# Designed miniproteins, single chains, continued (3), part 67

Each design is a single chain, and the fold is of that chain. pLDDT is the mean over its residues in the fold that is shown.

## One batch from the design tools (miniprotein)

Design m10312
Fold by ESMFold2-Fast:
Structure m10312 (fold): chain A 91 residues (1-91)
Amino acid sequence: SKLIERLKKLIEMAKKNPNVPKEVIDSLEQALKALEEGRLDLAMSYLFEALKILGVEDGKVALKALIYRSLGQVEEAFELLIDEIEKALKK
């Protein structure tokens, strides 16, 4: 899966950055496990937790992802969350 590959790369990037909290890495690893198990809502909840720990925007990203999810645009929802986490980690 393209999403699983992206999330694995994101976890590797987070692990190489000593300024990234362990809790972010743990949340991303839990999201990966949930995604591999097909537990989409659980995977999204862990990605929301990672964004919260990183101090990313006050729920705007989360709301947009939930809208994509409600429209059946699951891949777009996950790509949005992964993109925002990646941006935060590259700062």
Scores: mean pLDDT 83

Design m10313
Fold by ESMFold2-Fast:
Structure m10313 (fold): chain A 64 residues (1-64)
Amino acid sequence: PVNEVAWSAGQPVAVTTADGGVYSQPQPSIEQAQQTLRDRGQEMGEQARQRAEQSLAAAKAKGF
């Protein structure tokens, strides 16, 4: 139950409740940071997979 939510790129969420309380939630910023880390991890994983696939494909192509 919230009255208003204010979001800013690269900053935490600010939430205003019905009783006038304001709560700062860093969840969106943390989530964005996690996405960036996953994206980089995915790139490294993809490169490792491509290297493994190339080795296997080369072995297959040479009749191994």
Scores: mean pLDDT 61

Design m10314
Fold by ESMFold2-Fast:
Structure m10314 (fold): chain A 87 residues (1-87)
Amino acid sequence: MEEKIEELYKKALEKVTDPEQREQIERAFKALKEYPDDPEVLIQAAKLFEELGLYDIAIEVAKMALEINPNDPEIQKLLKELEERRK
């Protein structure tokens, strides 16, 4: 999980050059590294990445939350919304 979080972090920083957005990304990934198994932290990070237009990264983080809570309707709805916005 830690390795996957680091890969997503690098991908996010490659797509975003704005300093304020980069700080938001850094804060989100710090929380993900501290609480990698907390589905609420993962959901909050996925929503932030959605707001930044990083839909592929948001989908990956939401999938991580779904792996922890596969029957959570909130996570399932979030994934569906992210996939629709990617189109």
Scores: mean pLDDT 80

Design m10315
Fold by ESMFold2-Fast:
Structure m10315 (fold): chain A 120 residues (1-120)
Amino acid sequence: SKKKEEIIEYMELVIKLEEELLNYLKKKAEETGNPDYEAFAKTVEENIELYKKTLEKIKKEEDPIKAVKIAISGEKEILEKYKEELKKAKDPEIKELLQEAIDFEERQIKHLEELLKELE
């Protein structure tokens, strides 16, 4: 379906943005020696893997309603990982970047939930 294709394209774009964030965080970890950058980088790596697994499940799902529900479930798991990392972060820049990631994921979940209502 067109809506399934839009979700796939959007998730592929998000994976690219997360990979750019990961590269930034790895560089900052090396430059600063601050363990908060390395911890955040690890969480981003785990979330990229989760995005890729979620994307593969969406690609295999023929029901567009089920595909959106898979996307929502994956995004909620990613959101919880960022929230847990925010609780551990001490560096103000890391807290700000994690809050931006959380806000982005919450907006994505809301958009997907609105899309789900349109399909039902």
Scores: mean pLDDT 86

Design m10316
Fold by ESMFold2-Fast:
Structure m10316 (fold): chain A 70 residues (1-70)
Amino acid sequence: MAAAYEAYREAALPYARKAEEAIAAGDFEGALEQVEKIAEIARQHGMPEELVEQALEIDRQVLAELEAAA
């Protein structure tokens, strides 16, 4: 279990970094694309689809709220 999580974390890190950079630049569409890439990586590493979709829904909501506040 730990090794699978480490592989997922390493694969997701570049996209997480790009999402943070996009948010800092006000590019919420670009941030959403990176979040969707992270969700795809989570699926490839065996994360349950329901948890992936739930996390993605929360991230979409957060990005929409940040854009509305900008």
Scores: mean pLDDT 79

Design m10317
Fold by ESMFold2-Fast:
Structure m10317 (fold): chain A 88 residues (1-88)
Amino acid sequence: SLEELKNKIEQYQKTFDRLQAELDEARAEVEKLQKSLDEMEKNPNADPETIEKLKRELEFAQRRLDALEGRLNEVQSKIDKLKEELEK
């Protein structure tokens, strides 16, 4: 029914909005870690173990960001398909 399609769009839109908020937080964390890593790499007295830890944390944060972007794209694709179905 049209009502079921509208309800599905609304639920996916809510999921999209939550994922967008999580993505914004993940982007901020990646930027923070990248700045910290850049500062440590510019310091000739920096501890190599601390640099390695920051690189691992940045890699983890980047993977989370990539996963969230992938999920956002999937949800957007589902919303777009449901909207096309509504216009038929």
Scores: mean pLDDT 87

Design m10318
Fold by ESMFold2-Fast:
Structure m10318 (fold): chain A 80 residues (1-80)
Amino acid sequence: SLEERVEQYTAELVEAIKAGDLEKVKKIIEDMINDPRITKEEFIRVLRAILQAAIDDPAVTREQLNELQKIAAEAVKKIN
C-alpha cells in the first residue's frame, strides 16, 4: 500500500540519518522523487518528519542538520 511504502521510506531515511550516511539519504530521496505513487504532499510530509526527528536527536550534529535541510530544500524543488 501507499502507507506501507511511505513508512518504509521514512524508516530507511531515519536509519541513514542516525548512521550519518548523507549519501544514502540523498539516494532514498531520489528514489521517492522518481516513485510515481508518492504524491508531493506525502513527500513533503516525510521530509518534515525526518527533519523533525533529526532536530530532536542529540546525536545529529549542527553540520549534519544543515546538510539535511539543504538536501530537503533541493528535493522539494525537484518534485515540482
Scores: mean pLDDT 82

Design m10319
Fold by ESMFold2-Fast:
Structure m10319 (fold): chain A 87 residues (1-87)
Amino acid sequence: MEEIIKEIVEKMLEEAKNNKDFTEIVNNVMAYFVELAEKKGLTDKEELEKIFVEAMKKTAEILKEENPELSEKLKELVEDIEKSNKE
């Protein structure tokens, strides 16, 4: 796993310690990621990062109605990844 994705996942896990709902959301993001990666047979790091960001964005939009605070946290993590990759 790339260093930046690892750091993002660690931040998500830290949030999950304080909020059980966040743990379920993290599992949902990972499920989307695995489904997309498996279905497309992708193993390239660049493509995997794009799929991971896509899964997080999709989950954040769905979560926006149910848990807006957690949705904002996911959006911040996505922004961190995109800012790093924009170089």
Scores: mean pLDDT 67

Design m10320
Fold by ESMFold2-Fast:
Structure m10320 (fold): chain A 77 residues (1-77)
Amino acid sequence: SEKEELERAARLHFESYDLDGDGVVTYAEMAAVLKETVGMSDEEAKAFLDYLDKDKDGVVTYEEFLEFYFEFAESKK
């Protein structure tokens, strides 16, 4: 389905920035993904990541990224 294809694409994109293979991506790496994928500015990406990171640990897990990706896509409807 389209959702499964989006999930796969999101995972591949996430993995491309997960250079250490630890299953998490830093804010800087996620900002790069957001700029490349949705055209956010550095400032917009930082503000959005700060809002998204409920654990305040400065990293984004694949699960958190996937939820954000789908919510952002849904907001375009």
Scores: mean pLDDT 67

Design m10321
Fold by ESMFold2-Fast:
Structure m10321 (fold): chain A 80 residues (1-80)
Amino acid sequence: EKDTLLGLEMLLAALKGDEDRLNKLIIERLKEKKLTREITEDVIKEIKDIIELSIKEALEVMKISKEELIEKLKKEIEKM
């Protein structure tokens, strides 16, 4: 599923600190949803903040390392 793949790649980019990749994926996702609102840096920042908070919570709840989560995401992407 394209939506799932984009979501997983966004999480992977955020975990790796690849801001250029993350910004590109966020913009791609927003364009696919045909949003009427202009895609601005403020919108991108809000989405990035949500992703970073979600990652922090997931790592704490799952009690796994960032490196382990990266490996899991890579394997899930590889299956698609």
Scores: mean pLDDT 73

Design m10322
Fold by ESMFold2-Fast:
Structure m10322 (fold): chain A 61 residues (1-61)
Amino acid sequence: DRQARLDQIRAELESMPSLTPAQIDQLLALARAGDLEGVRALLERLGVHPETVDRLVALAR
């Protein structure tokens, strides 16, 4: 279920104290739109570890 995957992404992003609610909302909007390149680019720009970026992009598929 796509909604369950989006809920997992939200939970992981909310566990990161460096991310603001606005940044989390932007990432979820990109994930909902299926913009996997946008999700990856924004996570990398925000300094998220590459392993975490790969996991979150996989959940956004």
Scores: mean pLDDT 81

Design m10323
Fold by ESMFold2-Fast:
Structure m10323 (fold): chain A 87 residues (1-87)
Amino acid sequence: MKKPKVTVKIFDSADEAVKAAEEDKPEAEKRGIVVVVSEGGTMLGTSNKVLAAIKAGKDAIIYTSKGYGVDTAIGIARGADENPIIE
């Protein structure tokens, strides 16, 4: 079985991460990819959303800023995917 893929997208600010996630979401959802925003959320909330996507057999993209949450987002991605894509 093909393993679901987790991607982490890192932006310069929280507002840019949220905006990019909102802009990407319609096209990602058409492709069966789950968009997860780590900004304004909890570590547990973000982790649960990513794990739910993987459990459903869907790829996930985590949107985060260079400031708060980068290490957390990468940690969540590595917990869900043995070799996540970090952009």
Scores: mean pLDDT 79

Design m10324
Fold by ESMFold2-Fast:
Structure m10324 (fold): chain A 77 residues (1-77)
Amino acid sequence: SEALRRAAQLYTAGSLLMIGEAIERGEKSIPKLPPVPDGSPEEWAEYFRKAAEIAEESGYERAAELFREAAELLEES
């Protein structure tokens, strides 16, 4: 699915952005994201929304935006 491929790209970009920001902050680790789902596009969309919430709560606003875009792509597909 093209939507799933695009969502995966956004998730990858957001994850790398979190790592970069954590390094700048002198953090030893990034916040713990929920476990990766083994299922449908709906389960992946839910995963991305939870990842966005965790990123936002931890101050990674740009990563949270990318994770929300990934969820929206799958919800509209």
Scores: mean pLDDT 77

Design m10325
Fold by ESMFold2-Fast:
Structure m10325 (fold): chain A 74 residues (1-74)
Amino acid sequence: SKEEELKKLEEKIRELQREASEQVPAVRRDHRAHEAGRELSEEERQEVLEALKKLNEVGQKLHELMERIDELKA
């Protein structure tokens, strides 16, 4: 069913959005440190880079899923 396929894609999007939300605190930490004029430690820097990498991967997957949903709705 087209409706069932759409529901599954929407569930995947919600999961990816949750993953993205989990990465936000690391990015916010970087922004706050920069505003405070504080240099990140090597460990903190690696955490931010990892979070940005995960956000980029999630963004790519979200884009692909949204395109698939639009295709199914068309």
Scores: mean pLDDT 79

Design m10326
Fold by ESMFold2-Fast:
Structure m10326 (fold): chain A 77 residues (1-77)
Amino acid sequence: LSLDEVIATLREASPEAEVTRLSENEALVRGETVDDDGVRLSLESRITVTDTEVRIVTRVTNLETGEVTVREEVFPA
């Protein structure tokens, strides 16, 4: 699995998301969404791809309250 394949999947799923390549193995993905309750959220995900794993660290900001939540997810490559 390569960063190019991860970026391609993200662009297919979220064509409006802003994707910035930081390096061969890192990308930054930014976007806004609305959750199931109608709350506006700002998303900033840092994606790191290695030979063994894909690591995604997502910072979610609730635009109504200003609350920030950080989530880390690791997937096998």
Scores: mean pLDDT 77

Design m10327
Fold by ESMFold2-Fast:
Structure m10327 (fold): chain A 55 residues (1-55)
Amino acid sequence: MEEIEELKKRLVQEIVAEVQALRDAGASNSEIQDALIEKVEEMQKEIAEAKKKAE
């Protein structure tokens, strides 16, 4: 399913952009780590939901 691969790319780019924005804003390593963990969890949920809806 092309949509799932596109979703993965988009979510990864969003995570990278968010981490970079936090670094540019002077966020601490712990703040960046917490945001990364939260975004990865959201990504996993979105991918699982998209797979269930697409099938």
Scores: mean pLDDT 78

Design m10328
Fold by ESMFold2-Fast:
Structure m10328 (fold): chain A 61 residues (1-61)
Amino acid sequence: SLVDSATNLFEEIKALSSDPLILAQAQEELEIAQDDSQSTEVQVAAILSLIGIKEDLRFQA
């Protein structure tokens, strides 16, 4: 599910970074992805943002 995907991405981001600013950004995207009142398009956009954060952390390491 979208919620499970977002939760897994957030856990991976926490494993890659302890930066509170990055974690705050990822938390905001996670909350959007978990929000049942949002459209599917908005939830998917939040998941893509989480993927982007994760990939940026991997490439900047």
Scores: mean pLDDT 84

Design m10329
Fold by ESMFold2-Fast:
Structure m10329 (fold): chain A 66 residues (1-66)
Amino acid sequence: MSEKILEVGKEVLDAILAGDYEKAKEIIDKNKLSKTVAAIAVMEVGKERGIPQEVLEEAARKVLSL
């Protein structure tokens, strides 16, 4: 995965954790990512931050449902 996609994943994860799903969708759409790629990026960034797996699985589900 490219470094740029991981940077976008960080922004998406931050928006999801803040409950700002509209912002998360806008970030994904602006960067022309598939929801699947965005969900994978969110999971990878979250693992590096030490976020619990259950929180990341919920965040990924939110991304896929946007």
Scores: mean pLDDT 83

Design m10330
Fold by ESMFold2-Fast:
Order: structure tokens, then sequence, then C-alpha cells
Structure m10330 (fold): chain A 105 residues (1-105)
């Protein structure tokens, strides 16, 4: 349900914040692990979400997180690029939380 999807979005947000902070410190392996966990939680949020528009947004965000994870894992992004990407993805999660809060009200 919406409440379960929201909990997974909050977990994804925490992992994206952690990935950003680790990348800023140059811990690229740590950043990659947290990006992977964020992607998993976005997948869980999608499975819990009945609204098709929110599901499409979750699918797009999950694909973007997964692409960012692969670029980080393969050494194709700098720490600053990794942190900026994680921060941008975190803002995307915040928009989806706001959409779910609107549906729950």
Amino acid sequence: GLTTARRHLLQARRHLDRARDLARRGDMDGAARHLRQAGRHLGDARRSQPDPNVRRSLDLLRRTVRRHYRLVRDGRLTPDQTADGADSLRRGVDVLIQQLDRLLS
C-alpha cells in the first residue's frame, strides 16, 4: 500500500544521502553499495504502489539510480559527480514522497 511504498522511499532517501556523503569523502565503494541499496528500496516501493503514475516515476528513478550505480562501480564518475548525482536522485525521491503524502491525505 501507499504507507509501505512511503517507508521504502524513506529508506531509499537515507541510502542516497549516505552515498552522497561517502562520495564527498572519496569512499566510492561505500557510495556504490548505498546506491545499490537505494535501487532495491525503489523496487520495493514500486511493488507496493497501486498508482500507475507513481509507479512510472519509480521505474524511471530506479533505472537512473541503477545507471548511476554502474557508472560509479566501473570507475567512470568522479567523487563530485557521484555526490551530485546522488543528491539529484535524492530530490527525485523527495518529489515522490510528496506525491504519496498527497495521496494519503
Scores: mean pLDDT 88

Design m10331
Fold by ESMFold2-Fast:
Structure m10331 (fold): chain A 79 residues (1-79)
Amino acid sequence: SAKEKALQALGQAILSENPSVEEALKAADAALAAGASVDEVRMVVRIALQEAKKHLSGEKLERAEKVAEAVLAYLDSLE
């Protein structure tokens, strides 16, 4: 579904070789537009961040954390 594709794209944007706030926010907006709840989007961000902490280190981890933080802040602004 469009929702599942957008949620997958959000996780990939956080775990990318080049994590991007712009791409992650775009994927989050697409998921919400496709009927995802704010809590579903938060869960995907939390899971992606947990995976980043297992598999990434140093600058790559810091970048993934910054992208995740930006998405979480955006979601908080919607409530």
Scores: mean pLDDT 86

Design m10332
Fold by ESMFold2-Fast:
Structure m10332 (fold): chain A 85 residues (1-85)
Amino acid sequence: MRELIARVAAGTAEKLAESEGLKARAEAEVTDREVRVRVEIPETGAVGEAVVPIEDPSLEGIGRAALEAAERAAKEAIERAKEKL
């Protein structure tokens, strides 16, 4: 389950960057305490990272943290990429 949530988070972050015309690679890790998402835009070298704590250990709580981490990491990567263009 955690690996599936991590894949969905990474895919969501990549799609968010793609919506801005940027090709991205994302990695996500779900632990017992936090969700980490890292987004890299190779063309510009821009990187965005987010770490969101899991305050609610339910499946819904972990999913919410994963989406928040994906959105934050993607936003940071996109903004940094635009600064380099």
Scores: mean pLDDT 82

Design m10333
Fold by ESMFold2-Fast:
Structure m10333 (fold): chain A 88 residues (1-88)
Amino acid sequence: SLPSPGRLAAILEAVLPVFEEILKEAEKDYKSGKIDKNFVEDVKRFLEILKERLAELKKIAPTPEVLSDEEIQANIEALKKSYEETVK
């Protein structure tokens, strides 16, 4: 079962800019020859899926739950750590 749709929507809204920043870094690394094109395309696809999921959650819970700055930061840091572990 999903935790509150409004809370999940708020978390996704907070972390999407971080994923967009990760995509920009991935595109730079591709242009410098450090990573392949498939990796950049996978990151783009993942970001697209997250945006679609956020849009669907907003239809169910149009008003996002209010998150504290600490909760937002904790979710962002957890997500960054997960990404860093994946791309090692």
Scores: mean pLDDT 72

Design m10334
Fold by ESMFold2-Fast:
Structure m10334 (fold): chain A 64 residues (1-64)
Amino acid sequence: MSPLERLEEIIEEARRRGELKLAEGIEQVKKVAEQELANGDTSSVEALLEMAERAYREALEERE
């Protein structure tokens, strides 16, 4: 799975769980990741994906 596909999955899961603000935030991260990929900065894309996954995990753990 590509980093962009994973970001899209996290956005869909966040929306499904009612985490609308988190989904909006990760959607913005995905737009930045798309721009970084267009510029050839794959390392930045990986860092953005890790940030999004961490934010999503922490939001779920807080709500349990």
Scores: mean pLDDT 79

Design m10335
Fold by ESMFold2-Fast:
Structure m10335 (fold): chain A 90 residues (1-90)
Amino acid sequence: SNLEEGQRMALKTSKSLLEEISKQASPDMQAMLDEIIEGLNRAIQGKATKEELEEMVAKLKELSSRETNPIHQAQLRAIIQMLEAIIKNL
């Protein structure tokens, strides 16, 4: 994996936040969040492509627009910014 240790830790933290959001989400949102969590697991292992990361960002943006909890919406936006920073450095 070419990921800096700090980037890997940020991905792990983001995964934990999404897992917590998923526990409180509607069934439809849980399914989408679980798909993104799987993508983050691949990214942590250094197996995600730039295109897969960009697809995760698109899905997170859609989830953020549908999220009614302002704390969860802010957390989703923070994860988007982190992933976009990783993509820029690939």
Scores: mean pLDDT 84

Design m10336
Fold by ESMFold2-Fast:
Structure m10336 (fold): chain A 99 residues (1-99)
Amino acid sequence: SIKDRLLEEFEEWAAKLREIVDQIKDEAVKQKMLAQIDQAMEAMRSMDPENQTIILMTFMAYTNDLVLTLLQNGEEELAEQVLEVGKEMYKKIMEIYRK
């Protein structure tokens, strides 16, 4: 189902982001990022899978918030990695809906 495929992509996205945040030197920033990832996952799990636009826009908003948090804390390289993971997931979500 669309829901099952979306959940697989959300879980992969979260796993890749947690791997990136494990590289953060500042423990307070790391904990903040992990909390943001958990919040994003909870929001995405609660969304209606038939609403492609709101799923994509919500996903992009959370991805941008994570990137901004990293940039504000001087983690430019990690911010670039988060952005690339976000681009990959966006493409996969679009393919799920294109069927």
Scores: mean pLDDT 84

Design m10337
Fold by ESMFold2-Fast:
Structure m10337 (fold): chain A 66 residues (1-66)
Amino acid sequence: SMEEEENRERMEELTERFKELYGEKTAEFLRRQLEALAKRMSLEEVREVLDEVEQTLKHEEELKKK
């Protein structure tokens, strides 16, 4: 579905951003956890989790920016 594809793309984007901030091993760990979580939750719940992860990541990126 479109929602599944959107969640997958967001997980890829967030994983790449985590790699830039925290390195490859941390990003790989996060990717695996998000994939495992997505298998056990509704598409709406996954979206909410991804929103929270994205908010946290955005905050960390702003701190690094200056």
Scores: mean pLDDT 80

Design m10338
Fold by ESMFold2-Fast:
Structure m10338 (fold): chain A 90 residues (1-90)
Amino acid sequence: MSAEEAAALAVAGGLAAAKAGTGKELTEGIGAALRGIGLAFELQRLGLLPKDYNIAEAAKKFPAPETAEEAIRAAYEAVDRLEEILRAAA
């Protein structure tokens, strides 16, 4: 998964989980989306993501799983990938 794909999926999946879920999935989905945004911003600042990359636009176009459980899992995998990329750059 590329940094651009991971950033878009973390936000798209997190928001999809928040929209479809209640309680835990809602909270975790929002958390994953916010973490994805923060990590994408850090990667963009480090030059690992293009300066003109628009995460909001990318997330709107990215297909997210329709179930809360699949969406949150995809969001977590995407966040983990972004953290791997960030750690490799440190």
Scores: mean pLDDT 81

Design m10339
Fold by ESMFold2-Fast:
Structure m10339 (fold): chain A 72 residues (1-72)
Amino acid sequence: MSLEEIAKQIYEKILKNPELVYLVEKKTPEQLELENKIIEKMIELYPEKSDIIKKIVLPLSILDQAEELLKA
């Protein structure tokens, strides 16, 4: 699955469940890099929402799902 498809899915999931965007656990440098790539792609896809998107903190469960989808 492409980064663009993953970013769209995560954005839609956040819109349905805004409470999912919390920093719950410490992230590795690799997880932070993936989070940054997802956030930047979301801003590219939804530039009118950039101020809201910049405030998003992705939980580890979402980052783990995104990593698996990128590897497949």
Scores: mean pLDDT 75

Design m10340
Fold by ESMFold2-Fast:
Parts: sequence; C-alpha cells; structure tokens
Structure m10340 (fold): chain A 58 residues (1-58)
Amino acid sequence: SNLKEAEEMSKWGTPAAQQALQQSRAQNPGTDQDSRDARSAAATAAGVKAVKKAEEEK
C-alpha cells in the first residue's frame, strides 16, 4: 500500500479505526510497505466492523 491508501483508510473517521491505526503503528512502526499494509488493513477492518455494527443497531 501507499500513502494515498492509508489516507483513504483514515476517512472512515470512526474512533475504532483511529484506535486500530494507533495500535498497529505501535506494533508496525516501520516506513516499509509491509508495515503500511498492516496499518491500512487494521484501520479498514475496524472501520468496516464499526459501520456494520452501527447499521445493525439502527
């Protein structure tokens, strides 16, 4: 993944996605592509779960 993909993952804007990004950054603090991919995946997964849960509880 690249910086633009990471930026798009941030657009989920959920506290869960932001928390996942911070935790993944601590565990994968590198600037290499694998570390970036891990951070993007964590944020995306958390964001998707948060959105689905909000929709289910409506």
Scores: mean pLDDT 68

Design m10341
Fold by ESMFold2-Fast:
Parts: structure tokens; sequence; C-alpha cells
Structure m10341 (fold): chain A 59 residues (1-59)
């Protein structure tokens, strides 16, 4: 499903950023934790969380 693919991509991103010592890995890890803590998260809710994260990063 789209949700499973999004979680896998977030996991890969967090792992890559952490290995590289990238300062943004904490934000990516927090987003991943939120997604995993919402067992019934919909594609719409996932998209909203992503939009919020992008908005925060742009501020």
Amino acid sequence: SRKEKAIQELERLVEAMRKAGHPGYELAERLLEKVKSMPNITDEELAELFREAVREAAA
C-alpha cells in the first residue's frame, strides 16, 4: 500500500541520514515515530503530516 511504501521510504531516509550524521535525521525520525504511533493512519493523514513537516522545515 502507499502507507507501507511511505514508511519504508522514511525508514530508509532516517537510516541514511543517521549514517551520514545529517542534522535533519532527528526531524525525519520524529515523523517516522508519529506515523508508526498511528496504526490507523490514512493516506490523507500521512500527506498532512508530510505537509506540516515541510512547512516547519521551510520556516
Scores: mean pLDDT 71

Design m10342
Fold by ESMFold2-Fast:
Formats: sequence, structure tokens, C-alpha cells
Structure m10342 (fold): chain A 94 residues (1-94)
Amino acid sequence: SLEDVLEEIGERLDERMERAGASARVRAVVRTAFAAGREALLKTGDVQAGLAAMGAELRRLLPTLDAEDAALVERLMQWTATELQELVARLKAE
């Protein structure tokens, strides 16, 4: 299901944050952005709506971070966006 795909992406995102040594602030920003994207995608079934909601939270929150934390958030969210597009596309193709 779409919910199962989103849960898997969320779990892998948490693992990547742990591996990267992400700060509590980075984790909070990433989780907030992902939650917004997840809510929009579940509501609409549209991956572009999910990415737009995630991007809107990132535009709001990235300016509050230092350059190192902002760069890590951008890398994690770029990976998340790619995984979301690929896994949702596979689910819809089946």
C-alpha cells in the first residue's frame, strides 16, 4: 500500500540520519518536511503534491539552519524525494 511505502521510506530516512550523525535539529527539520510530504501524498495520491508540500517546509526551515546542517538536510531530502518518486511509481505500475 501507499502507507507501507511511506513507512519504509521513513524508516530508511531515520537510518540514514543515524548513519550521518544528524543533530536533533536536522532530524526535526527532516521529519517535519517528510511529514508534510507524506500527509499531502496520502490526501491527494499525487507524488508532485507530496514533493511540493515537502519543499514548502524546507523553504521555511532551511534558512534557520547553519550551512553544514542545511547541506545535510538538502542531501537527505534529495534522497527522500528520489526514493518517494521511484517507489510510488513502482506501486502505481503494479
Scores: mean pLDDT 86

Design m10343
Fold by ESMFold2-Fast:
Structure m10343 (fold): chain A 83 residues (1-83)
Amino acid sequence: DVAREVARAFLEGRLVEDEALAARIEAAFAGLTEEQVARAVAAALGWSEAELAELLAAGADPSPESRARFEAMLEAARARLAA
């Protein structure tokens, strides 16, 4: 269940620091495009296409308001993964 582990590590900010997880990601996603990986992670988080687009837009905007929106979406995703 690599997509769920990637989603959890992303939400926890550990994605680039966990070498064992990075190796598992490399093995599992080694033929996929960035778009395909993003869709797999979004599906593991229970996000719709619209929610994924909103998250990516908020994450790309450095404004404090967009950052707060991004963090709120990540918190909701953590609740979904915990259930």
Scores: mean pLDDT 64

Design m10344
Fold by ESMFold2-Fast:
Structure m10344 (fold): chain A 90 residues (1-90)
Amino acid sequence: MLFERAVKLVERLIELAKKIDETFAAALEDAKETIVKLKDAKKLVALAVAAAEKLFGHDFGKSSLEIQEASEEELEELLRKVEEVIEAAE
């Protein structure tokens, strides 16, 4: 369930962002709501990666274009890497 995993990760990133910068957290919430309405799993994965890079300064080595062209397995691997970065920071 790629879409549901990506939603949960973005929600975790929003919660972390609220502790650092409320304006950034609000921007992430607005972006999430728009993407969820479009049911675009790849854009949601791209949002999670971008948010994690912004919050943790970590480079996942994938552009938004590469994420749009990625297989479901590659997208799930990216989400796993985001989860690992969040867990290491907590």
Scores: mean pLDDT 81

Design m10345
Fold by ESMFold2-Fast:
Structure m10345 (fold): chain A 73 residues (1-73)
Amino acid sequence: AAEFARRAAQALADSNGGYVTAEQFEDFLRALAESGLASEKAVEEGKRYAIKMGGRVTKDEFAELAARAAESG
């Protein structure tokens, strides 16, 4: 799950020029949670983190956060 989430996150960030918005990050984590691959708490924490970072998360940060969220499911 974590490796899948990391790779999926990298692909999404690459399509956006190396980053994702807070909305895209939340949508991604929600999709993982709906698939049973992340907890609801991980979605809420990720949303707060993206807002704290100014609404933009870089590819490397997004990939690692997505993998950690997948480990929480």
Scores: mean pLDDT 77

Design m10346
Fold by ESMFold2-Fast:
Structure m10346 (fold): chain A 97 residues (1-97)
Amino acid sequence: RLEAEAALSLALMSTSIAIQLAKKGDLEAAKESLALAARIVREVAERFELSPEERRLVEEFVRVAEEGQKAETPEEVAELAREGAELIARLSELVRE
């Protein structure tokens, strides 16, 4: 599970970068960074056996990231990326158990 924790740490970093890029008004770069986080989270779900609760958090994160790709303002991407960061933090806590 250490490899899953490392991957989720990278996903959290990508989500944090998306927030910073959105604050600077770079909508496209913010969406790219959030999409990268979603790709990492999906790979974790495919490579590691997850509990139903962990899978639900992955599905919620992917949904939030997909909403982020449809966002028309940097403020919307920043809000969704913040929600995504909370979901990754919760998922990381469960993966440690």
Scores: mean pLDDT 84

